Designed miniproteins, single chains, continued (4). Designs and how they scored, part 101

Each design is a single chain, and the fold is of that chain. pLDDT is the mean over its residues in the fold that is shown.

## One batch from the design tools (miniprotein)

Design m15495
Fold by ESMFold2-Fast:
Structure m15495 (fold): chain A 65 residues (1-65)
Amino acid sequence: MMKEVSIRVLAIAMGVASGKRVEVEKRDGKYVITARLETKEKLEAVKEEAKALESLGAEVKLYEE
């Protein structure tokens, strides 16, 4: 399985489904996914997608705006 394709698709799905701002960056062969969320409740809602991304080897950063 191509981890890069899976990570990008999951990050896009997270952004589209939740209506959140999601940034995808590749640093030294590792993906860094940053999401800016409007409320703490919305932050909790994307927690499962964040765990899935981390299991694929990505680093996930979640912030409240």
Scores: mean pLDDT 68

Design m15496
Fold by ESMFold2-Fast:
Structure m15496 (fold): chain A 74 residues (1-74)
Amino acid sequence: PPPLSPKEQEYDRRVTEVFRRELGRLRDGAVSEAEARRRGEAEIRKLAQEYDVPEERLERDIAGFRRALDLVVA
């Protein structure tokens, strides 16, 4: 398989930043889980559009984000 393109690597970095920011805000009690989910998912979907990532990748990233939010509020 070919290595990740620079575009795909940058997408991953930016998605990681969304995770870190929204999970941090949720842990600090600055936002509700619903607000963190809405904002984070919207930003991840926008990034997927900007970087033309495949649907499978976007689905995995959204699922990962949802699981991470659930673990914070458990």
Scores: mean pLDDT 83

Design m15497
Fold by ESMFold2-Fast:
Order: structure tokens, then C-alpha cells, then sequence
Structure m15497 (fold): chain A 63 residues (1-63)
């Protein structure tokens, strides 16, 4: 949960790939897919399309 909050903040700063990895690692196999998709949307809004793609791929693997 705390890691996901940090991930959202990192995505807003343009560090979306690191944010996704941190969130997935902290949440393990049970990381909420919808929460990761929310982080991906924040990365897209920040203009990081490549990072958003990586976060979405991580979300699909954690479902």
C-alpha cells in the first residue's frame, strides 16, 4: 500500500518504470491490477508513454 503511494508520486515525477517495479515488488503477486493501471495513467499524463506501457505490462502480470 505505501509502496503504491510512492509509485504514484514517482510516476508524476517521470520515474514510472521504477515506480511500477517498486509497487509490484512490495505488493507481490497480489498487487492490485487496477491500482497499477492508475499509476500508468499518471505516467501517460506526465508524458511518459514508454513508462506507462511498462506499468501496464506489470499490471497484466499481477492480475
Amino acid sequence: SGALEVAKRAAERGNSSGAAAGAASAGGQYTDKESLLEVAEHAERAGDLEGAKGIREAAELTA
Scores: mean pLDDT 61

Design m15498
Fold by ESMFold2-Fast:
Structure m15498 (fold): chain A 54 residues (1-54)
Amino acid sequence: SASELRVGDVVEARLPDGRVLRGVVTEVTEETAKILARYEDGKIVEIEIPSSQI
């Protein structure tokens, strides 16, 4: 759950389309977490995901 997540944790986040992105937590709230992830092409993205999808 989000309450167990900390900035710097490595996590897997499941997207609504079923893809899984691996990244580092950059921010945590009660409902969401921000994750910095790298796609296969090397592109870096920051995504905000409901804690239930981590």
Scores: mean pLDDT 72

Design m15499
Fold by ESMFold2-Fast:
Structure m15499 (fold): chain A 62 residues (1-62)
Amino acid sequence: MYKVTAIEDYEAKTKDELSLKKGEEIEAESIEWVDEENVLVTDKKTGEKYIIPRSKIEVEEL
């Protein structure tokens, strides 16, 4: 499991992306690289999957 913290505000560009506010935290069941810039995060509570730019988040393994 992972803790994902937004380090900057981010507005989703597509329907598959998640909009973030600086300091927002998500507990992720899994994190997978989609490409060099983006990760796929699976939310532990909802099971929903979101694409997030890696540069906008900090990831901690729990």
Scores: mean pLDDT 80

Design m15500
Fold by ESMFold2-Fast:
Structure m15500 (fold): chain A 61 residues (1-61)
Amino acid sequence: GPMDQMSEGQRRALNHLLRLAEELGASQEELEQIRQYILSQQPDSTVHLGELIQRLIRRRR
């Protein structure tokens, strides 16, 4: 895909959060939701992403 459509920070966040979520046992649907949050460019997407990661951590206990 074109590099211009994703900032360096977004690309770094996507790679970091996908790796973290996979290690926490995220489903394919949850990994796709993470990709959608990063790519949506909505102001609240980073907050929702953080909440999703916290839920994964809590679920693993």
Scores: mean pLDDT 71

Design m15501
Fold by ESMFold2-Fast:
Structure m15501 (fold): chain A 90 residues (1-90)
Amino acid sequence: MLAEWEALARALEPQLERAQEALEAKDWEAFVEASAPVLAAQVRLMLEAGVPREEIRASVERLVKDLRAAGVPEELIDRIRAAVEAAIAA
């Protein structure tokens, strides 16, 4: 587990960096584009670790509330939800 998390973190580091830069610039489209694959990979690892799908969805809805409060457009929030649901379905 730990080595897999470390390898994933290193592989996703460029996407995480781009997501942070986009968030600071309020470039919501770039933020969602960079963060969606990171969230999908995290969801897959959570499923492999035995985290219930309901708990994963609850965590995503909490994130969605934060993004909506920050002013992220609903069309981009739907893209995040679609990426998470695709990862859960796989």
Scores: mean pLDDT 74

Design m15502
Fold by ESMFold2-Fast:
Structure m15502 (fold): chain A 70 residues (1-70)
Amino acid sequence: SIENLAAIYLQYQEDIAKAQEQLADPSVTEEERKKLEEEIEYNQDVIKMILALDKEGVQAAVEQLKAQRA
């Protein structure tokens, strides 16, 4: 359902934000940085695939979910 796609979209967006925050930590090792960068790329690809199914519907459902959570 579109609601499930919107929920998955939000989860991957949150995971990307989390990984980006971790990359900002100067104590991150080269190995950890590579893993985080690969995670971000993978999650971005998943989001791109979700939007390719129904960009307008997913975006509308995402806004509705955000409003419900606020």
Scores: mean pLDDT 83

Design m15503
Fold by ESMFold2-Fast:
Structure m15503 (fold): chain A 87 residues (1-87)
Amino acid sequence: SMELEEKKKELEEMKEEIKKMAEENAPDSEILRKVRELLEYAYEKKVPKEYIGELMQELIDHLVSLGKLDLALKVMEVAAELQKKYL
């Protein structure tokens, strides 16, 4: 639906912002805040869980590719926390 496509576009834009922040070595705290905002938006807007999972996997893979392993683990912890809260 158009509504779902608009929500997906917002999530893709948030993902690209987070990827750019990581590439520019923004503080971990700012990146984690943006990840939390992305996940809260996705769950509150009832985006399909499978799409959320795919988007988070792409983000984690990107952080790993940048050598930011500790940050990737923290992102996974935030994702698990929000999943438990909303599911």
Scores: mean pLDDT 88

Design m15504
Fold by ESMFold2-Fast:
Structure m15504 (fold): chain A 62 residues (1-62)
Amino acid sequence: SEALKFEMLLLVSSDPAVSPAQLAAFQKLLLTGSKEEVKAFVESLPLSEETKKEILELIEKI
């Protein structure tokens, strides 16, 4: 859902370790990628393990 995608974007954008290019790539994957591609990308981001877990739980609700 759009609400879940928005929540994921907020979580990724809130971490100062994530670059604008990484955020743009994540946004594109949320629109065009598979669930597995989105999960793999999230695991590659320089996010805390707690934030990664929260995003992965949101992905399972899609």
Scores: mean pLDDT 82

Design m15505
Fold by ESMFold2-Fast:
Structure m15505 (fold): chain A 78 residues (1-78)
Amino acid sequence: DEEIKKKIEELKKKAKELLMESVEYGVLAIKYAAEAVANRDNKEKTEEYLEKTREYNELSNEKDREMQELVEKAKELE
């Protein structure tokens, strides 16, 4: 029982780290999306910012997916 509790705590800690990373990438995606809007009259800059927005959204989604996998494992152990 104590070993299972420790395993659950470890999984939850890792899930929190991944969630924070996902949030950080999401914030960067929002920042670059805002830059794209601010520079909408410059096509080249807008495309660069939109590409960065897409890249950070993909990274955010990847970390969120990894986090969800750990949350599911923790729930299975409960």
Scores: mean pLDDT 87

Design m15506
Fold by ESMFold2-Fast:
Structure m15506 (fold): chain A 92 residues (1-92)
Amino acid sequence: SAEDLLRQAQALLAQAAQLDPSITSLVNNLSDLIKQAYEAAKKGDRLEADIYLGMAEITLGVIKLVSENSQAIQLSEEALALGKKAVELALE
C-alpha cells in the first residue's frame, strides 16, 4: 500500500540519520517533504505533490554533497524512491 511505502521511506531515513547524525536536519526535512507530497497526492493535487517531490530531490542533492557516509546517502535515495511510489499510488 501507499502508506506502507511511506512508512518504509521514513524508517530508511531514520536509519540514515543514525548512520550520519550530521545530516539529521536534512533527513528530517526530506521526510517532511515526502509527507507533504503524499498528503497533496491524497487530495488529488498532482501539481502540489510534484512541487514537494521537487523540493525533496533538491534536499537529497544537498545530502549527497555534505554526507561522507555512502550507506546514509543510499538509504536516503531509496527512501525518496519509495516516497515517489507512495505518491504515485495515492494519486490513483
Scores: mean pLDDT 91

Design m15507
Fold by ESMFold2-Fast:
Structure m15507 (fold): chain A 83 residues (1-83)
Amino acid sequence: GRRLRATFYSSSPEVVETVRDMILTTWGTRGLVERIEVEVSPDGGPTRLVVEFRPLPTDEEYEAVVEGLRALGGLADKVEIEE
């Protein structure tokens, strides 16, 4: 299975919470999320959301998740997606 990690950046903590809730509702309920963490900058920098997926069994499922994460990235300032 392919591993997948995404990091979302936003100056708005509310946007990060919305993206987190959408990820948990879409993929967390299916048991696909291994780890999800919100990191708030104490120095007023952007809030960061890190999500790590369990190994995805097919390339088709991997590509579908990546596309969904990129769509959610449109709500944030930036998204980084890594294998």
Scores: mean pLDDT 82

Design m15508
Fold by ESMFold2-Fast:
Structure m15508 (fold): chain A 89 residues (1-89)
Amino acid sequence: ISEEEFEALVDEVLATYDKDGDGVISKAELRAAYASMGLNPTDEEIDSLIAYYDKDGDGVIDREELRAYLSRMSEEALRAAVEAMRREA
């Protein structure tokens, strides 16, 4: 996918799942984002990913960490998410 599409995905995930508007994604919000892409991660998988990116131990993912996290998803999964968003439009 393009960087423009990727940024739009990051923005949409934040806008959709950052319900408190603090600019970070909690574990629950990240799990919901994955589920919206048709992925069904376990809590253990989400915890491992958060621990990998969460250097401060606050249990949340900021915008930069979310971008890094999403960029590590398979290209196929990212393309599927973008295509699903286009079909909803």
Scores: mean pLDDT 64

Design m15509
Fold by ESMFold2-Fast:
Structure m15509 (fold): chain A 63 residues (1-63)
Amino acid sequence: SMDDFLREFERDLRELFRQGASREEVIRLLADHVRRAQETLSEDDLNRFLAEAQRILDEILSS
């Protein structure tokens, strides 16, 4: 589900930041999660996933 994709993305993103990840590593992670979501989610769920993933990324970057 979209919620499962978001939960996995947030988990992986927080782990990367804990490890001191580079911008390039964060971009690679986002691209990988988006690619997998595109293969599984409907267009509406993909659009919601992209919006929520961006919000999560912005929150973590502002911390």
Scores: mean pLDDT 83

Design m15510
Fold by ESMFold2-Fast:
Structure m15510 (fold): chain A 61 residues (1-61)
Amino acid sequence: MTFEEQLKALPSEEEALRAIEERSKPAAEGWAKALGGDEEFREKLHEMLVSVESWVYKRLK
């Protein structure tokens, strides 16, 4: 088993990744509003935040 397989098999990881996705939505909205971004910018920023936070989470576990 690889480390990545073990993390993906844990129910807590799935819940944590879901929490990251939900948490990043208001963060992306706040940043987009502060920077004067449009709807497309908000969507791309949200995707970027989820990607980065998920990567960090998996690396820290």
Scores: mean pLDDT 69

Design m15511
Fold by ESMFold2-Fast:
Structure m15511 (fold): chain A 70 residues (1-70)
Amino acid sequence: MSLKETAIEELNEYHEELLSEIKDPKTKEELSNLHKTAIEKIKEAKTPEEIKEIAEEYLLKVQDLIDESK
């Protein structure tokens, strides 16, 4: 499996887990938008470093959103 495929799979699994736990529809929509943007960026990334940076930015934004929703 390529690094891109692994990163996309991990982000997909994390997103599905979040959607199962979050009850607020607006937060779910924002999480889905963050996920979609991150996946699109990873698909366009050319280096492992870019993939890592995109994944880290996505995780940080997701964490901030969840913390605000609690």
Scores: mean pLDDT 80

Design m15512
Fold by ESMFold2-Fast:
Structure m15512 (fold): chain A 67 residues (1-67)
Amino acid sequence: SAELIERIEEAMREFEEAKKTESEETLRQALDRGIGSLEQLYQSTDDPEVQEAARRAIERLRKAKEE
């Protein structure tokens, strides 16, 4: 679904915007929110393209949180 892909893109945009604030706390909060939202989307969708896109986005955000 194009609408669900747009939701994934919105989560990634929030991450990029949080990075621009140069606040570690703001970035951490954005990462936690993004990961949670994308995990809910991954669990609720039956679309394999959306599942794969959400999985990749989750991996990227989790890696950013570990750094």
Scores: mean pLDDT 81

Design m15513
Fold by ESMFold2-Fast:
Structure m15513 (fold): chain A 64 residues (1-64)
Amino acid sequence: SEKVENARRSAERGAKVLAEGAEILSGEKPKVTVTVGDTSVTVKVETSKVKIEIKSDLNTSLFG
């Protein structure tokens, strides 16, 4: 459970940093994927937009 909590906090910080840097990454679509156990959190940065997609690597669907 500690690993899940640590990975969860790392994913949250990563998303915040990407949101802050979104203006710098204009024209590009860099993505950061953080894996939390069976769940992968992908944050994509687009011009003037930040998209967060959550995918499960196992049979668990975490789509929104």
Scores: mean pLDDT 55

Design m15514
Fold by ESMFold2-Fast:
Structure m15514 (fold): chain A 95 residues (1-95)
Amino acid sequence: SRLADLLRDAVHILRDYFGYSQREIARLLGLSVRTVSRYLSQPPALSEAELRALAAHLRAAAERKLLPGETVDQTAAEILGTMLALGVDLRRYLG
């Protein structure tokens, strides 16, 4: 499923590049902790280089739209959550 691949990539980014716990990821993405754990047990659809590039792009976007009292990483995670809610293709965001 394209949606499952997109959610799997998002949970890997949030854990590996933003340091989010499984519970924090579940809350942000509206998933169960069990579903987050299942996605993390499988390899992401994006390569490590693509995931790293996406994390960098999200941080760059967050720096331009930083809200008072938020960290860059908090704003970047919120941007990712919004992209997922809108069904944005993560690979398209990289181009």
Scores: mean pLDDT 82

Design m15515
Fold by ESMFold2-Fast:
Structure m15515 (fold): chain A 71 residues (1-71)
Amino acid sequence: SEEEKEFILEAAEALRKRVETLELPEEKRKRFEEKVEELKRAIEEGKPLEEVERLYAEVIEEYNEIEELLS
């Protein structure tokens, strides 16, 4: 549903704002930002929720790698 896509977008943008405050290797930052933009584009293009959820999972995986790097 559109409500679920909106929730996913807000969650991804919140993660993006957190990442902006972190000191990271440029490659890690770029990869994370690319995944967020891909997700945002899919939502803007009206892709099915299943596709949006798959892309959101990729954003979460990148964020988890960032958290692990900082631990």
Scores: mean pLDDT 84

Design m15516
Fold by ESMFold2-Fast:
Structure m15516 (fold): chain A 83 residues (1-83)
Amino acid sequence: SSSRQQQYQRLIDLVGDISRRVSIEMGVSDPDAVSRGVQALVRTLIRLHPNMSVPQLLQRLSDILDGGGDVSRRISDRLRDLL
């Protein structure tokens, strides 16, 4: 459980960092709000799917973000580059 918790925290941190960078690149007014929103989505996926692997969570997150606006789709593209 400890090792999986560390893997999940690394995923949350990575997703937040990527979301913030994409938001800055795209000229979003509040990159930190976008970062927090995507991190909250990852935390929700972990809560709903506690036995899902990091690659499976990343794939599920990307699928959800593909349904969003331009910023969400750009974040999804960057996350897929990690698979």
Scores: mean pLDDT 87

Design m15517
Fold by ESMFold2-Fast:
Structure m15517 (fold): chain A 63 residues (1-63)
Amino acid sequence: MREEAIRYIQETTGLSREDAERVIELVEAGKDAQAGALLIHRGGLTAEQARDVIEKVRELLGL
């Protein structure tokens, strides 16, 4: 679950493992807006793409 979410973020965005783990921590804490901002700012995603990534991460974490 968690390792799958880390790999998904890295494969989709090119973010480091540390940044991918931070995204997961923010999503687990219910801080989806902050997680989205990190994906946009550091991952170069659009707001729509960041939303899709967060949704998929929630599914992989069983949230």
Scores: mean pLDDT 85

Design m15518
Fold by ESMFold2-Fast:
Structure m15518 (fold): chain A 79 residues (1-79)
Amino acid sequence: GTLRGQYNTAKRNFEEGKSSAVDLTKVLVSLVEARDYGLADDLIDLIVRKASPEELEQVRAYLKSTLSPEVYQEVLSKL
């Protein structure tokens, strides 16, 4: 499917409790790498509003391991 399709599916599954914040973050990484900052910012906002403290730590760890240091710092500033 398209990246927009992946975004729609991941967002719905997370809101319905069918997937983890880390699963949502995998789509966030794809959006950031594609420079789709509008959709990326929407997922960051959703993670901040809905993730537990434990899930947020898992999200930060995944982002740190996956993104370049510069891009990680930009995303981290919004979390």
Scores: mean pLDDT 86

Design m15519
Fold by ESMFold2-Fast:
Structure m15519 (fold): chain A 89 residues (1-89)
Amino acid sequence: AAAKTVVVPLADMAHLIPLIREALEADSALERALFAVGTASTDETAARARALAEELGDRAELVELEGVTLETLFEHPLEVFEKIKEAAA
C-alpha cells in the first residue's frame, strides 16, 4: 500500500525541496508530507522548507530539529529518526 505520509529530512539539502514538490504533485496517494529541517541548516534551506509547508497547508507539517546537520543525518541516522519522532509527537 502507498504511504499517505512521507517524512523528508532537509538538513542542508535545499536541492531536494523541488523534488518533494514534484513527487506530491505526481502522486495523489500522498495525503501529507512531514518536513524535518535541522536548526543548523542554512537560513535558505529553512526558509524554503517553511514556504513549501505554508503553500501545501494542511498537506504539510514542518518540524525543526535542534543541532541536526547534513553530517549528523549521514553519521547518526538513528538519532535523527528519534528526534523526528519526538518532534512529530
Scores: mean pLDDT 61

Design m15520
Fold by ESMFold2-Fast:
Structure m15520 (fold): chain A 68 residues (1-68)
Amino acid sequence: SAMDEALAEELLAEFEERLAAAKSPGEILDLIVELQKRMEEAKIPKEIRDKMMERVDELAARRLAELA
C-alpha cells in the first residue's frame, strides 16, 4: 500500500543518514540488520522490503567503497 511504501521510504532515509556516519563494515552490517528488523516489525510487505533491500545493497556497497 502507499502507506507501507511511505513508511519504507522513511526507514530507508533514516538508514542512509546513519550509514553516512558508519566507520566500519561491521557498523554497516549492524545497520542493515536493524533496518530489516524494523521493516519486519512494521509488517511491511515482502515485495516492498525486497525493493528497499535492492537500494540498501547499492547504498551499502557505495559506503564500503568509501571506507576502503
Scores: mean pLDDT 87

Design m15521
Fold by ESMFold2-Fast:
Structure m15521 (fold): chain A 76 residues (1-76)
Amino acid sequence: SALRQQRERYQRRAIRLVRRDLSDPDRARRIEDLLSGDSQGAARAVQLLERDPEVSDDAREEARNTRGLLELIERE
């Protein structure tokens, strides 16, 4: 479906940017796992990324987009 493809696209973009920005691979892996899960996981990832000075605004935006899309999918 279009929503599934859009979700995968946002998830891949967010994960790529997180991996680029974060120097700690264990932290990056934890955030990746959260972004790859449900909307609650994505919400926790967004919270962690908003507070991290290493993270770009692009990564935060893609994480927020991923959270929003997961919330929409879960409500439907």
Scores: mean pLDDT 84

Design m15522
Fold by ESMFold2-Fast:
Structure m15522 (fold): chain A 75 residues (1-75)
Amino acid sequence: SELEKKIEEIRKKFTEMARELLRAVGEGAPQDEIDELVAKMEELIKEASKIVPDSFINALKNLFEELKRLIERRR
């Protein structure tokens, strides 16, 4: 019950951050702003790894890697 709520909260936050990142890239935002959004998503995944199963974290990491490929920017 509590774990399912945490998973849904993390999924919602990730989806909202991904949408914001894709919009920023599409609107030609400065690289610094894009880098900050990417860093926030990395922090979300890191914090999530402390409270949810590895299988969910691995799926989230895979989605994040695909998102980074879509924006064609990596560090």
Scores: mean pLDDT 82

Design m15523
Fold by ESMFold2-Fast:
Structure m15523 (fold): chain A 68 residues (1-68)
Amino acid sequence: SPVLEEIERLVEEGTAEGLREATRLLAAYLRSRGVDPTDLVATVEDLIAQGRLDEAKDLLRAAVAYLR
């Protein structure tokens, strides 16, 4: 999926901005599949706000791996 590839690229970038954009794309992808992303988005945004970027990155990476 081109969307999942873009999410993976942004996650690998590892910046707060990249992780936020990856989260937005992932949320849109999950909604398109009938999955509510609310809890995932809230968790990732909280980790980013706390400066826990490696944990946010790991969570997004795990979510993408699960969707493959």
Scores: mean pLDDT 88

Design m15524
Fold by ESMFold2-Fast:
Structure m15524 (fold): chain A 93 residues (1-93)
Amino acid sequence: MKELLDAIFTIAESYGISREELLKKAEEYQAKYSKIGLRKKLFEEMFLRPRPIITKEDVLDLLAAMVAYLKAGGKLHPSTQQEILKLAEKIKK
């Protein structure tokens, strides 16, 4: 979990999103949604977006939903974890 969270923070920073901003949004999602609701929210952010215009706000919403779900004890699919880790490695290089 720590490695995956660190990867998410690295991706957020590459879009100009601070760790504090991301954590604040994640706490708001944890307050609004149950663990099942967080899973649904994350699925909607990842897969049910219309033609993706990637704005800073779009990235914040997606990554905040991921952090909230992971902190609630949720687990991401192994393929999603691998994509996040690979993206963070590319950003660090």
Scores: mean pLDDT 74

Design m15525
Fold by ESMFold2-Fast:
Structure m15525 (fold): chain A 79 residues (1-79)
Amino acid sequence: MIAKTPPLREDMSDQQYRDEAIAQSEKTLEAATKAGDEDVKKKAQAYLDAAKAGDFDKAHQEGLSLVGATLRSIGDQIE
């Protein structure tokens, strides 16, 4: 499972949040690419783009969306 709750900006420095969000989204993007899951890949890319752009509020929202997509993808593999 690649789902981890995105860090809260208020609990971290902006640099810590950015580094964590980038690392998390890159790992998810790589895993989604290997799995061929285009929905998770698209959401991971959006999370990465928002984090790199410094839009940390959007990055947090995109990260939560990515967690939801990852859980749905896991559900598709469970009978």
Scores: mean pLDDT 68

Design m15526
Fold by ESMFold2-Fast:
Structure m15526 (fold): chain A 108 residues (1-108)
Amino acid sequence: SLQEAIDRAGEAAARSGAKALGVEPTQEGIDLARISAGTALYGAAREGKPEDAWLGASITAAMSGGAAVARQAGKEATFEDLVKASQIGFGEVYEEAKRAAEAAYEAL
């Protein structure tokens, strides 16, 4: 379902972001990432975006979720460090975020 795709994207984002920054993901961070992923994916769906826009929204949610988990884990990080960590985490999440976005688009 669309909701399952959103939950999967958000969780993958949180776990990948945490891994990139060397911290354990928290439940609050995972929940925040799921909310971010849901907002991005539902926004794309409501606007009638093509599949690549859903993928883009999913990726943006992954980066935001990763940053949220890092902050919640008490990591002080500069914007530059967060971008670097998000890029590392992005590689791990990309295929899963892509599959989640494709599943969400198909469920529309």
Scores: mean pLDDT 63

Design m15527
Fold by ESMFold2-Fast:
Structure m15527 (fold): chain A 56 residues (1-56)
Amino acid sequence: GAKRFKELADKYAQLSEEAKKTKGEAEGLRYQGYSAYFAGDSKKGIALEQKSEELK
């Protein structure tokens, strides 16, 4: 449901910030993409995930 998607979007946004500091920009962008996807912006989510793969 919508509540679960918002909770997942918020969680992945936090994980993105932590990953950028500990694992690097590529992993941070991957989690940011997941956050965008769960927030309902699939196009942004796909673009961020592709950018993450390009940085690996």
Scores: mean pLDDT 78

Design m15528
Fold by ESMFold2-Fast:
Structure m15528 (fold): chain A 64 residues (1-64)
Amino acid sequence: SEAVERVAAALGELQVGQPEVRAFSTREIAERAGLSEATARRALDVLAAAGWVVRTPAGWAFAP
């Protein structure tokens, strides 16, 4: 879906801007993607089910 594509792109942009691999909050990802937190969370759940991202206590990160 478009939301999944936008969330994946947003997480990529946030990660590229960092000197180290990090987890990002649903809010940070939603803001970068231009989506609501609820929509971003649903998209992140889809990406996690596909093995592309992992949910951590600190937030969401690309799967290793």
Scores: mean pLDDT 83

Design m15529
Fold by ESMFold2-Fast:
Structure m15529 (fold): chain A 70 residues (1-70)
Amino acid sequence: SKELILEALKEEGVSEDQAEAVAELVAKYREEGKFPTFAEIAQVVMSKGGTVDDALKALKGIQKALSKEA
């Protein structure tokens, strides 16, 4: 769920604005039966003032959240 993704992103140290934007991106793609690329995740994170390192933390958080949903 979006809530599990948001929680995992915050656990990895992603800021609230970045975490919310990434969680929304992933939720939207999953509704279409798709998953965002790392480049799309990085673009969203950087648009919210994040760095490539923040994008890597976001990717790790997403992977952690998805393993909890399986």
Scores: mean pLDDT 80

Design m15530
Fold by ESMFold2-Fast:
Structure m15530 (fold): chain A 98 residues (1-98)
Amino acid sequence: SFEEVKELLIKAVEKIIEHIKEVDADPSKSEEQKHLEASMLVGSLKLALATFHVLGLLPKEFYDELMKKLDEIETLIANKASMEEIIKKLEELKKFLE
């Protein structure tokens, strides 16, 4: 159901936020490596959304708004925004899902 997919997406975003916080706190990782890992995680979430949409599990309007928000986050990552700003935008995405 759509409600079950929303719950899975909320948990996925929570895990991504947790991982990005751990990556940001890791003194062995370069800023480029941190942005690469953030980009890969957001890309994986976009792929999951596209899969749920193809399976008819997400309303189109909800899918379009989520993809737009994820594209905005990917743009911030590509522009080397702070991990703090990226985390804040992911927390806003989680709130939208709730």
Scores: mean pLDDT 88

Design m15531
Fold by ESMFold2-Fast:
Structure m15531 (fold): chain A 100 residues (1-100)
Amino acid sequence: SKGEELLEEVKKKLEELLKNAPNMSVQELILEMKKLIEEIYEKVIKYKASKEEIEEIEKLVEKLLEEILELRKNDSPEDQEELKDFVEIVKDWLEKIKKS
């Protein structure tokens, strides 16, 4: 289904982002995450993803955010704060999708 194709595409893109994350500045990482999230949101609406598919995408995004925070735990306090602020923006985005 279109939703299954979307889920696999999301998994692949999240894995690619995580692989590249150690070589990015926090600003580059936030920009790439923002682009990916906007793309995922557009496709969720376009493909009319089911509630179950949206919940699976949410779990994948939450797991990515946790893995990125762990990967970047030794960054400067300023970079950690910027990344954590972005994580809260993503969590707000996920809650908005759930309520659609």
Scores: mean pLDDT 81

